# Designs tried in a protein design run: designed miniproteins, single chains, continued (2). Part 40

Each design is a single chain, and the fold is of that chain. pLDDT is the mean over its residues in the fold that is shown.

## One batch from the design tools (miniprotein)

Design m5366
Fold by ESMFold2-Fast:
Formats: C-alpha cells, structure tokens, sequence
Structure m5366 (fold): chain A 71 residues (1-71)
C-alpha cells in the first residue's frame, strides 16, 4: 500500500542522508587521519548508498503506480 511504500522511501532517504553525512565526516577527518582510513570509510558508505539507491528506484515505480490510482 501507499503508506508502506512511503515509509520505506522515507526510511531509505533518511539512511541515505545519514550515509552522506558520514561520508562528509570521513572526508573532514581525512586530514586528521590517514588518507587510507578516510578512503576506506568513504568506499564502504558509497557501497551502502548504491544499495539504497537501487531500492529507492524500485519503490519509486510502485509509488508512481499508486499515485496514479489515487489520481
């Protein structure tokens, strides 16, 4: 249903925002930590972001269908 899909998208968007924030923090800490540690953190978060992006695209198609039904 629409509510479940919207909640899922909101949850994924919030997780994406958190991951993006962690990537930014990892970059800021990169000057304090070794470059290797900063790059590892960035790569791990980017991998999670990709997975969430795929899930968002799939959920978006379903929401579009429900919105059309709602008019």
Amino acid sequence: NKTDLLKEIERLQEKINEIVAQIQMARAEGQKKSLEDAEKAKQEEENRLKEYTDQLAKASDQIDSLIKQLL
Scores: mean pLDDT 65

Design m5367
Fold by ESMFold2-Fast:
Structure m5367 (fold): chain A 86 residues (1-86)
Amino acid sequence: GTQALLQAFDDKYSKEFEELLKKLEEEGKSEEEKEEIVLEFLRKIAEEEKDPYAAALVEVEEARRSTDDEEALRKLIEEKVEELNK
C-alpha cells in the first residue's frame, strides 16, 4: 500500500523527512497542517530532483483528498508500486 511508497522514500530521504516531522511536532501543527506541509515537501522533491517515489506519493495524496473511493485509491497505489518496481 502507501506504506511501501513511504518506505522507499524514507530509505532515500529518511534524515530530511524525520527532521521535517520533528519540526512540525515541535511547532504544534495540526494533522491537517502537517499533511499540507509534507505534501509541499514531496512536490518540491518531485519537481527539483525528478524523484519518482516523491511524485507517486504526491499523486496518491492528491487522490486521497479528492475521493472517498477506497477501492480507486488502493488501485492507484498498486499501479504506482508496480511502476516503481520496474
Scores: mean pLDDT 72

Design m5368
Fold by ESMFold2-Fast:
Structure m5368 (fold): chain A 66 residues (1-66)
Amino acid sequence: LLSADQLLDGMSQVNEDSRAAGLSPEQVVQAMEDWFNQNESLMTDEAKELGQKVLDFMRRRVEELK
């Protein structure tokens, strides 16, 4: 099962890779969400809660920077 630390590492890697690929902020968040959904069944409850909070925070940040 993916721990909270492993979730953060995975989301961080997707964010870095997506930004390096030249994706927009909206596309970066979408890539992070896609990765989260793909791995959600393998996550601990703590990791699932943290992942939702990270995604919600990132979505708000994208809206605020428009």
Scores: mean pLDDT 83

Design m5369
Fold by ESMFold2-Fast:
Formats: C-alpha cells, structure tokens, sequence
Structure m5369 (fold): chain A 75 residues (1-75)
C-alpha cells in the first residue's frame, strides 16, 4: 500500500511529495479540510511524486496516495 511520509513546497502551486510503496501508476491527491480535491499529481519514483495545486492553499491540506483503488492514510 502506498504511504505518504512528507511533502515540501517547490512553488505556490507545486509540491514534492515523499513516501513509500509508490509505483509508476501511483497518483497523489491534495484535499482541503472538506475532503475536496485541490490538487493532483503522479509518482516520479518509488519514493517521490510531484503534485500540482489548482491554487495556493488558504487552509490545512491533506495529501493521500492512490494506487488502483487503494488510498493511503492522509498526511
């Protein structure tokens, strides 16, 4: 199962997501407090993904990894 372990902000709308168990078909999602999708990305390696936000977040966000129908614990 993919797991998100951290993220770092590369720009106001771009995050580098770190984790474990990422495969070439692993996606990452950024969710707002209401659980709405505010960003998406794809794995670039087994431990990293690049995520693009639709806008700079104005509140807390959660990041989850998705592989097939499996969703990780949010970070």
Amino acid sequence: MPKVTGYEQLSPTELRVTGEGFTENTGVLALNEAGERIGTGVATSETEAILRLTAAPTGPISIVAVRDEQRSEPL
Scores: mean pLDDT 75

Design m5370
Fold by ESMFold2-Fast:
Structure m5370 (fold): chain A 91 residues (1-91)
Amino acid sequence: ELAARARALLVSLGVPEEDAEAVAAALLGEEASVRSLLMALGALDPEKAMEFLRKLSEALANNDEEKVKEIVEEIRELVAERVRALVAEAA
């Protein structure tokens, strides 16, 4: 139910269906690609998505694998938090 509502919400915000499904499944502990997470964040908060994309580009340019992992985890946590909050408010 949570995953189904999250998927529907993300699709309604313009997230591609495959990316929305992957992100919704990730809320239940499945893996989601950085691309899918950024697509969801772009729909939820375009300015934050651009900010994280810039930070990821900088970390990748510096070959800082640990920093890249840290940023990806921050994106995942933020997306999960935002989606859960919106689903809860709609309920």
Scores: mean pLDDT 82

Design m5371
Fold by ESMFold2-Fast:
Structure m5371 (fold): chain A 96 residues (1-96)
Amino acid sequence: VEELLEKAREGDLEALRELIRLAEEDPSLSELAFEALAAAVRAGDTELVREAAEVLMRLPNAAVATGGILWAIGDALERGDEELAEAVTEGIRRAK
């Protein structure tokens, strides 16, 4: 998992997708879901941002989910990337 997280942080999109899948399968991995969202935002991939945000919002740790979502939206807007911010919002809508 740590090697997968390092690869995702370095921009490996396949590692990032696997990290999102692992976080979805194990609700105790809420911090991994946030790390996946952060890596997706850094990569600028709107599809992966949406998927990671959806997974994060479905996890039971409301504090990590809320903090992670607010950070991701703030970071995307600070970069001037409204499409990434919208992708986070779409992930929230899909999590319902």
Scores: mean pLDDT 75

Design m5372
Fold by ESMFold2-Fast:
Structure m5372 (fold): chain A 81 residues (1-81)
Amino acid sequence: GVDETIKLAQEAIELAKKGDYEGAARLLSKASLKLGEEKGDVTYGVGRALRAIGLGLDKDGEGLIELAQEIIKEAEELKKK
């Protein structure tokens, strides 16, 4: 559920901080797909997952952390519903 999405994004932040951009992108793609499922918006989930993959390929650790923080915020907002 939403708690798993938050956990995946938090783990992705730690991987990005360690320079594991591919690992971070993989976890963020999973978190993005789960967030899309929770929102009932598959297109949103797929779009975020593709962004995560692109950031990982670019080795953009800062972008990966920013995306993870966005996912955590949106997942926490869904948890309040």
Scores: mean pLDDT 85

Design m5373
Fold by ESMFold2-Fast:
Structure m5373 (fold): chain A 77 residues (1-77)
Amino acid sequence: LSSLSPEELYELAKKELLKAGVSEKTAEIIGRLVAEGAPAAVVTEVYKRKAENEEEVEEAIKIAEEKLKKKEEEAKL
């Protein structure tokens, strides 16, 4: 089966996060990131920081990007 549509992924992720007691703002942000195909590292950092605004999301993305680059460098060996 092909990948789920971005809309379906967004709705599923948002529902699960709301059930876990995450705020609607944070659930919407994480749902959007998942629907856009963001790496798990990015989603995890946003969730851990409970990001509710663009500034917090940008910080989480930068941290996750640094971790991913470090892993890519190691994987080349």
Scores: mean pLDDT 75

Design m5374
Fold by ESMFold2-Fast:
Structure m5374 (fold): chain A 69 residues (1-69)
Amino acid sequence: MREAWAAYFRREADAAIARAQPSPEARAQLEELTRRTVDAILAAETEDEMVAIMAEGGRQMRELIAQDR
């Protein structure tokens, strides 16, 4: 279950990065955020924690994309 959700988040993140065409600096930050979020999903002890991690990861990605000039 967690592995499937981690893979899902990774695919969605990669697609979002591709669509946003971010600067090299923003891309590096987005890729690092994606990696950390995937690791956190895999380490989550409960389904509620996993959902919260995915929601926060998505929020931070949108914020980074919005801040990229």
Scores: mean pLDDT 83

Design m5375
Fold by ESMFold2-Fast:
Structure m5375 (fold): chain A 80 residues (1-80)
Amino acid sequence: SMSDVDKGIDATFKTLADEALKNPKNPGIRGFGAGSLYRLGKYDEAAKLYEEASKIAEEQGNYENAKYDLELAKKYKKKA
């Protein structure tokens, strides 16, 4: 049913969020995890992952991604 599908999707997002929180410096996991935390309404945790993603992007010289991630972090902090 739609309800069972939604529960499965939320369980998947929870798994991705947990993995991102355990591995905050992994760029791929952080991106998926931050989106998953946002999907689950965990805006403070999502903001923290975007802040970490921004810092790592800046360290890698990817200033466009760093700016984008920092703006998302600020936006999500305002929702928490």
Scores: mean pLDDT 73

Design m5376
Fold by ESMFold2-Fast:
Structure m5376 (fold): chain A 79 residues (1-79)
Amino acid sequence: SMAEQLARQLEIAERDLAEVREFAEKQNLPQSVFDALDQAEQLIAQARQLLRQGNYDQARAKLQQAVQLVQDALKKALV
């Protein structure tokens, strides 16, 4: 189902955020990366709440926002 697929995507995103945080700590990346990770974690929490409410489109939008924030922060920090 769409709900099960989205739940799996959120689980993967949470694990990816944890891995990125560990990488950022080991590499002494700028505070902007940690700020983006904190915002992404909040967006993932909102996505889980929306998923529980059956708001799948909105949950997916929050997940996409979280991924975009972290990707943008990493590109700026690593270039």
Scores: mean pLDDT 89

Design m5377
Fold by ESMFold2-Fast:
Structure m5377 (fold): chain A 77 residues (1-77)
Amino acid sequence: SAAQQALVEQFVKLMEEAIRKRKAGEKMSPIEEGLLELVERAEEDREAAVEELSEMLGISREDAEAIVERVLEAVRA
């Protein structure tokens, strides 16, 4: 749905911002710190992170996999 795609895009932007703040040493909100925990899980076990994200956002496994890949690319950059 359009609402679900908007939620996904907002989540990705929040995650990318949290990664940016971590790299820059900026102060993070509690929600951004929680997002970084999910990023750390994705680095350790991509498959488990895909399942967790799919359940958390109520999206397909394929959409969750695309998000996890984008997040891991942002971490590697």
Scores: mean pLDDT 76

Design m5378
Fold by ESMFold2-Fast:
Structure m5378 (fold): chain A 60 residues (1-60)
Amino acid sequence: MSQTMAFLKATFLAVELLKRDPTLSDEAVKAALRERFSNEPLTDEQIGEAVRMARNMLKL
């Protein structure tokens, strides 16, 4: 998978997690993304960015 595609999928998963529980901390969402995408070429910074984008998309 390309890094761009992995990032987009991580962002969409973060959106779904926050839609189910908007009280989740950034660290909880990041932990879930790290586990799901452990074999993908995503950096910790990109995982953090995916969470920020998801919150922005959901107006959180």
Scores: mean pLDDT 80

Design m5379
Fold by ESMFold2-Fast:
Structure m5379 (fold): chain A 78 residues (1-78)
Amino acid sequence: MSKEELDKEVSEAMALIVKGVLKITLSRDLSKLSEDELKSFVDTGKNLLNKFKSDPNVSKDIIDEIEKLIKQLEEKLK
C-alpha cells in the first residue's frame, strides 16, 4: 500500500466514525442534554466538518452527509 492510499483510507475512516457518532446522537433523547452542551457538540461537529472539507482524501458524499446531520442537530436547538 502506498502512503497516499493509506492516508486516504485513514481520512475516510475518521469521517465515517464522525458520521456514525452524529447518527447515534440524533437517534437518542437530546432533551437530556443542556442547551450549552448541545451547542458545544454542534460547534465541535462544525469544526470537524471544516477540517474534512479541506482534506482532499475525504469524499464529498461523506462530507455532505455529515453536514446534513449537523444541520439536523442545529434544528433541534430551535
Scores: mean pLDDT 75

Design m5380
Fold by ESMFold2-Fast:
Structure m5380 (fold): chain A 80 residues (1-80)
Amino acid sequence: MTEEIELLDGKVVKVEYSEEDTVGEVIDKILEKAELSEKEREALEELKKKVEHLTVKELEENTGLSLNDIIREWIRLYLS
């Protein structure tokens, strides 16, 4: 499906993924399509290292959060 992922500073990126895709694959698509600062790119690469092998569904079920919320909160904490 095509989802709009909201990043910090009101930035939105459209990426195509399914719940069966790995989080690493989705993060790679965000890194390719989104207009990111160097620090936001670093934050996403560090998140990828931690969760890349989980599917979107597995990460969302384990956290109770949407992938978008996880990405946004991770970047926020990384940049603080």
Scores: mean pLDDT 81

Design m5381
Fold by ESMFold2-Fast:
Structure m5381 (fold): chain A 90 residues (1-90)
Amino acid sequence: MDPELLEEEVTLSLARMFYSIGRRSEDKKEAVESLRRAVELLEPLLESPDPEIREEAAELLRRIAEEARSLGTEEGLELARRAEELLREA
């Protein structure tokens, strides 16, 4: 296995973990921070040479944008806009 491909798979898995934590967090501030970490991990994956990784990253970003917006906080809305911007550039 190529170390770079393994790194992308691990990064995607970590992003999914932070998304799950953000979704289950009872504290809106902690939810935003977990979702932000997921977005940061997903950003380089949108440029992956593997179309499957790019598609999975884009799908997760769409879910993160929806979740962040649902929090109703200013920080959540800013994060949703960032995720939507990344999706438009992909």
Scores: mean pLDDT 83

Design m5382
Fold by ESMFold2-Fast:
Structure m5382 (fold): chain A 62 residues (1-62)
Amino acid sequence: KVVITDSVVIPADADVEPAAQEALENARKKAEELGLTVIDERVSHERLPDGTVEVTASVVAE
């Protein structure tokens, strides 16, 4: 099993949902390029010190 992550940084007032979708698509593509099957997906977001928001997608693949 492998954990693959991707992150997108957005402005504080931007919608998180499009950024989460982009990060998930990037993480899924990385798993596919490795020939792995995605078995779990998670998304989190965190406000950075500069006021931007980092949206991180994490996929578990095997």
Scores: mean pLDDT 82

Design m5383
Fold by ESMFold2-Fast:
Structure m5383 (fold): chain A 93 residues (1-93)
Amino acid sequence: MKEIIEKNYKTIKEFIEEQLEELERRYADAPPELRAVLLEGARKAGELIYKKIELAYNGELTEEEQAKMTAEFKAFAAEVEARLAAIREELAK
């Protein structure tokens, strides 16, 4: 059981890294400020997913931890959206 969880954890990490590389390629022609926010956003989302998997693997994924992670993700998503809106507004000048 532990070996299966560890294998899946490694696979998810590799998947997230591949998605980050694909985002870099997809947004290569985007303004540097917009690209930086998108890549930072994707990286932080990946870190939160890793943390959730680690907590689940250790049997420490409680309802309180899930609620905290959901709140962090929601707050972070709102921050990224606000930053993207500000960058788009500045670029429209």
Scores: mean pLDDT 73

Design m5384
Fold by ESMFold2-Fast:
Structure m5384 (fold): chain A 80 residues (1-80)
Amino acid sequence: SGMEKGKEYGLQGVEYGWLGSKYAEEGNWEKGHEYGSQGVKYGRLGLEAGNPLSGTAGAISGIGGATSASLASGKPVEAK
């Protein structure tokens, strides 16, 4: 079902967002941005599939990863 696919996407988003934060902490801002943006993308897919809980968690995690990477790189995070 869409709810099950949304859960899979949302949980993948959480994982990618966490990886983004981890790479940012290691000073790898490029991978931090890459994984953070993947977290946001998969969180959004989870929301669109119909799982708001897992999708939102993935999106938040992805934003955290991307933000951490931007702070580590000394570049501003552009809010959209």
Scores: mean pLDDT 75

Design m5385
Fold by ESMFold2-Fast:
Structure m5385 (fold): chain A 75 residues (1-75)
Amino acid sequence: SHAEIVEQAAARAKALLAQLEAAGVLSPEEAAELAAELDAIAAAARAGASEEEVLARLRELEERLKARVAAGLAA
């Protein structure tokens, strides 16, 4: 289902966030913030949010992750 696909993608993304935190690229606070947003997107999908809404939120999260990683690598 749509929600199952989103949930699986969120789990994979959370594993990546844990690796970036372990590598010192993300702070624990930044990793937790992004993980909470992934959980919120998965919850919205389970609650019947449209594919368009879910994709838009995932794009915003991707942009935020890219900005955080760029900042972490520059530090």
Scores: mean pLDDT 82

Design m5386
Fold by ESMFold2-Fast:
Structure m5386 (fold): chain A 87 residues (1-87)
Amino acid sequence: MTFVRKIDIELSEEELELVKKAALEAAKKVEEQTGVRIEVEVEYKDKVLTITITFKDELSPEEASELLHLFMQEFGKILKELKEKAE
């Protein structure tokens, strides 16, 4: 099951690298907590950030929604910590 999140945002190259790092670390943490394999792709073009999240295992809609919520929560926490460290 695949989810796509699009955000209109201006990012520097440094900020984009932090976003990519946070997304990969969030995927790893959720995989370690749940055992579900997660692929994440981050693309930035024309000031649009696209985050594509793919769950490789067969999940119910409820399980997929819960995992997406966990991923976004971990992603936000990691991104905030990385930004605070960089400044």
Scores: mean pLDDT 81

Design m5387
Fold by ESMFold2-Fast:
Structure m5387 (fold): chain A 79 residues (1-79)
Amino acid sequence: GSREALLARAEAARARGDAAFAAGDYRTAIVHYQEAITLYSRVLGVGHPAVRETMARLQEARRRLGLPLSELPELPAPP
């Protein structure tokens, strides 16, 4: 897909994560935040603020479940 389509999908995934988080469904929030991080990283690069901000949201969801913050999914290296 186009860069714009992937970015829109990343933003939609982050929004779905936020909705799940607000509903107290932290496990579902984590899944959506992980998708958003993967898509943002592909489009914008792993060091971009959008990736870092979504990772912070994922870490908060993990904290609410009592999960280790250091065990994030491996992000792909930039091309």
Scores: mean pLDDT 79

Design m5388
Fold by ESMFold2-Fast:
Structure m5388 (fold): chain A 66 residues (1-66)
Amino acid sequence: SMDDDRRIDDILSTSAREGVERQLSRDEILELTKKLADEAGLTPEQRERLLSETETIARMLERLRA
């Protein structure tokens, strides 16, 4: 639903922002995202989608630091 997409986008934005501000590694960004997803009560399908999108962003941030 639109509300679920917004929740996923909010978590994704938070993980990306924290990753930049705190200089988090790819693994740390993924762990943060898992924690936020579990706290938000996402379904397994929503959690998988969020983690896939987070990994893409975390990989991009890793490349930008190299």
Scores: mean pLDDT 80

Design m5389
Fold by ESMFold2-Fast:
Formats: C-alpha cells, sequence, structure tokens
Structure m5389 (fold): chain A 60 residues (1-60)
C-alpha cells in the first residue's frame, strides 16, 4: 500500500542517517515492494543503493 511504502521509506532514511546500513537497506527494500508509483520506487531504489554503497565502503 502507498502508506506502508512511505513509512518504510522514512524508516530507511532514518536508519541511513544513523549509520544502520543493514536496517536502512532492509526497510528500503520493503518500501520498494510496497511502492505503487514510479516516484516511490525510484526513491526506495536510491536508498537501497546508497545503503549498500555506504555499507561496502565501511567494510574497506
Amino acid sequence: SLAKAKEYIELARRYLEKGDYDEAERYAELGLKNSPSLELRLEASVLILESAVRKTVDKL
């Protein structure tokens, strides 16, 4: 649903800002799965990529 997609995307942003990249990626993926619009799917996809990149860089 639209409401669930928005809530998951906001949770993903919050975890990303805190440096919890695993949780950010998880919630961004849930946001993507629940996103009925292209705009929300793009937003969730960007959060997935940013979380994955930051997590990978942090391991180096």
Scores: mean pLDDT 84

Design m5390
Fold by ESMFold2-Fast:
Structure m5390 (fold): chain A 99 residues (1-99)
Amino acid sequence: SAAELAALEQQVADEIKKGIAKAQENPEKAAEYLLEGLLKAAKLLEEAGLAELLGAEAKQNAPHPVSGTKISYARVKMLTPDGVEVTMGVGIFEGQIPT
């Protein structure tokens, strides 16, 4: 329903806003907090079956096929009410640091 879609859009927006707020509070970890928000937003869209329609993509600790280097990224592509296509994306490199 339209109400269910509006509720989902609000949940997606709230997760993105939380990531932005955390990034503003700690600029040194901005990429990590933005990625967290976008990963949660992408998961909400995937669980609703709308990921393909809205161009949502997320990978967490995905190994590179050749090097095995792990990369986490998230991307969400949406249309604004004015018909403008907006893409939000962030990625971080996660290497194994021996402790």
Scores: mean pLDDT 62

Design m5391
Fold by ESMFold2-Fast:
Structure m5391 (fold): chain A 64 residues (1-64)
Amino acid sequence: SVADLRRQEDEILREHRRRVAELRAQLAATTDPAEQLRLTREMFRLLADTQSRLVALRQQIRAL
């Protein structure tokens, strides 16, 4: 149902915000340039993954 898909969207966004906060905390705690680069890459991958999941979910909603 559309309601179930909307609930999934909210869960994806909640999990995204939690993970971004965790990565930001780790980034703020490190002075190692290699670790900063790794964490920055993780953050970009997380953003891309979340956007991809949201696009797929939006397509499912529109197909109903």
Scores: mean pLDDT 87

Design m5392
Fold by ESMFold2-Fast:
Structure m5392 (fold): chain A 91 residues (1-91)
Amino acid sequence: DQSLIDEALKLGELVRRFVTSSDPEEQRKYAEELAKLTGDEELAKVELEMKELADRGEVNEELAQRYQALVNELLPKQKEIQQKIQEIQQK
C-alpha cells in the first residue's frame, strides 16, 4: 500500500525535523503534523497548549521538553513501520 509507505516516510521526516529543529515555531508545526499522522491525543493537546501560550506571548520550556520527549518515543515506532514496509516489498 503506497499510502502506508508515504505516511511512514513522512512520520520519519517529521520526527527527525522536530528533534533537530532549533526553532520553536517549526517544532510546533512538526508536532501538529505528527499528532495528525499518529493519532496521538497527548501530542495534539500539547501543541494546542503551546499555540495558546505563544499567542499570549508566553514561553513554557517544560511544555517544549514534553513535546520533544513524546516525539522521541515515536522513533522506535518508526523502526517498526520501516520493517513492515520491507516485508511488503519482499512479497
Scores: mean pLDDT 64

Design m5393
Fold by ESMFold2-Fast:
Structure m5393 (fold): chain A 79 residues (1-79)
Amino acid sequence: GIHVNSNIMGTNLSHVQGLADQARKLGLEETAKFLQEKAEEVGKLLEKAKNGTVDEAQKNMAEASKKAAEALDAFNKAL
């Protein structure tokens, strides 16, 4: 159900936040800022998923998943 999907998205948010912190520690300041912005976008989409209908939740979770993938791709390209 929706709660299971929300837990998965919460894990993705934590991963994006972790990537931002790691980028900062590596001195990749521009990448870290980009990753922080992506983490904020994922967090907002996750909150929308909690407050909407099932269809809205599915759309917001799919968008959040896309943003998390973009964050991981950006981090990998910066290495």
Scores: mean pLDDT 74

Design m5394
Fold by ESMFold2-Fast:
Structure m5394 (fold): chain A 70 residues (1-70)
Amino acid sequence: SAALEELKRRLEEEEKKAMEQAKKSVDSIADEWLKRGVPESEVEARKKQLLDLNKQLLAIRRERALREAA
């Protein structure tokens, strides 16, 4: 139980850092798209899709880690 709680906390911290890094990377890519003339509305849609995919992948990784530790 205590080991599982520590694993959950560690995974949450890792996911937070991964999401912050993903946002920085996506913002950098978005700036390039804007400079190339992609409409801001399309850029925002693409940003949301990339961040949603990253969130889904992190959730799958968390579920697998918790199942293997349980």
Scores: mean pLDDT 84

Design m5395
Fold by ESMFold2-Fast:
Structure m5395 (fold): chain A 79 residues (1-79)
Amino acid sequence: MRVTLTVTGDTPEETERLAERVALLLRAGVVERVVYGRPEQEPLFDAAVERHLRDGGPFEERVSESVLEAMRRAELERL
């Protein structure tokens, strides 16, 4: 399945939350590509995603449900 995710945060806190979720989806292999909607803030977003990818931690155990939900939504888009 090929899923491209486009995200845009209006505040640093929102961008951080989006980066965390994006990192989880990338780690699970649900999303193959991510595009940030604000090119001027892309370096900050990319750095946040990389940080969350490195940290991993307990998120992998508790985020399975969020990953599955993202997969279900991608599947529904194909129907």
Scores: mean pLDDT 63

Design m5396
Fold by ESMFold2-Fast:
Parts: C-alpha cells; structure tokens; sequence
Structure m5396 (fold): chain A 60 residues (1-60)
C-alpha cells in the first residue's frame, strides 16, 4: 500500500493505493463546505494519476 497526504489551506486529502488490487481510495476532509467539491475533485484526480502510474510501473 502507498499512503500520500495532500494538504491545502484548512484541508487535507489522504490517498491510499493497494498494489495488489490496483485500487486507489481517497479521503478528503475540510473545515468548510465551500471547498469540499474542489478538494474531492483534486483528490480523485491524484488517485487516478497514482493508479495509472502504478500500472505503468508494473507493465515496464
């Protein structure tokens, strides 16, 4: 498993990837609803990027 934390002002996203299943999960937390959707979108993009990178690494 790979764990990565992404921090912004008053927000934190934790990305967890399982190498055996090629699954990535993201937990996004924030102090206000104003940035929830933006932070979740950012976190999902990072999770997808990590998953793709892991698949490429295993293919090479």
Amino acid sequence: MIVRKVKTEDHEATLIADLTSYQASVTAKGKGAAHKDDLELLAQGEAQRLRDALLEQLAA
Scores: mean pLDDT 55

Design m5397
Fold by ESMFold2-Fast:
Structure m5397 (fold): chain A 96 residues (1-96)
Amino acid sequence: SERGEQFVRDLAPAAELARQGRDEEAAERLLETLEKFGLEEARRVAEALLAQGRVELAIRAAAAVAGVELAEELGLDAEEQEDAAAVRAAIEAAVA
């Protein structure tokens, strides 16, 4: 959960930059955050949507995929999976 909480904190500036119309800075911060956390599948989704100029969708879709990847990292412990679901909801809320 602490890793997921830190991801939410690092992701929030990207969503805020996108809300301000600062698309290039939002894209850079998003990719930096995904790279820092090693979220390879989320990064691929982000890169594909950013190549299409769809910055807000890239943030939302990458956040959803990142939530799944973080939950899979915890996948052998049912209690940690419940925490991962809460973190995924927080990630989705941060990019809405």
Scores: mean pLDDT 75

Design m5398
Fold by ESMFold2-Fast:
Structure m5398 (fold): chain A 80 residues (1-80)
Amino acid sequence: NIEEKILEAYIDTLRMLVAQGDRDGVITLIDVIINWLKSKGKYEEAEKLEELKREVQKATTQSDLAKVVEKVIEILKSLK
């Protein structure tokens, strides 16, 4: 399933960006994922990601960034 492969690619890239401490990269990728979810009619999940994107913008520590991104990953896993 191509959608499952896309979700796995997003999850892997999010984990990589967190490991690099790339908060701006995480924000940019969340915007890409939100647009993809909206294109698939997954508006509830897109809205949850918009809220989590605001939490990423407030994350000042690596630990806080990792915690917020794990919540994003759990939403994406629920769509597999």
Scores: mean pLDDT 89

Design m5399
Fold by ESMFold2-Fast:
Structure m5399 (fold): chain A 104 residues (1-104)
Amino acid sequence: SEIEKLAERFVEHVEYLAKYYNLPLRDEIIEEVRKLAEVLVKHNYSKEEIEQAAFIVDMLIREAARYPEWEPYIVEILRKMVELLEKDPSKSVIEVFKEARKLV
């Protein structure tokens, strides 16, 4: 489907950025983003919500590149986003991002 292809492009973009910036925790970031993409597709999130997730993750990777000390917190934010969406798939991506940030 077009949504599955969009989610695949989201994961591929994250893989390229994490490798490009040579992030020490890139494998963990990529794993959590794959889980995030899978949850979004499984629960029929819209194209706009997947694009919102891609925007947020792009921003977080660039922050990890600028501030290496924040990379472990970014991994934990991604993990919490996955957990929150799996627990309550009625929540928007931006809502779970804001909640995840407060928990880390």
Scores: mean pLDDT 90

Design m5400
Fold by ESMFold2-Fast:
Structure m5400 (fold): chain A 88 residues (1-88)
Amino acid sequence: MTEAEKEALLYALQLQMQLLSKGITFPFGLISPALVEGLKSLGASDEDIDAFIAQLEKVHQYSKWKDVPDEVLRELAEALKNVIYSQK
């Protein structure tokens, strides 16, 4: 597992824990209206949510997490970080 993979997974787990604290449970990476509503309930901006969804779609172009390039994983980690920390 690369350092970029570790960082992306750590932020993904942090986001899942925040959503779970609000009673929201979902498989990570599933793009759905419930995920968008959950992120909005955490106070994430529409812009940060849209950026995060765009990075998830980019990751979904690859069949396996290990096949995702480190630069794509870093972009995903930054989008996750923005959603987590840019609560408005």
Scores: mean pLDDT 67

Design m5401
Fold by ESMFold2-Fast:
Structure m5401 (fold): chain A 100 residues (1-100)
Amino acid sequence: VEPDPNAPGYRQLVRLSEPLLELARSVGFTREELTMGELLDYVAEAIRKFGVLGTGENRHIMDVSGTPLGELLGVDSLDIYDRSILWDAVERHTTPVPTP
């Protein structure tokens, strides 16, 4: 499931589990809390840092084996056209900050 960037949930303030927090910190995150939109930007940076795109027929497959990203997702490769695994991992590793 790909979230709509303009949806209310995209602005939801969240806290990260330790594996996701370490991934975000590896690409410059220094806070304890961020919005879902900000988190998706850090995840995109992590994909750029750790992902290796295939060639030819496999150009849509990204190798993430042996990386913190692959460990977080529980996979050795990520299809750039299927973000469901990525979104599920993000959802499972985030906790919404209670709205007062």
Scores: mean pLDDT 71

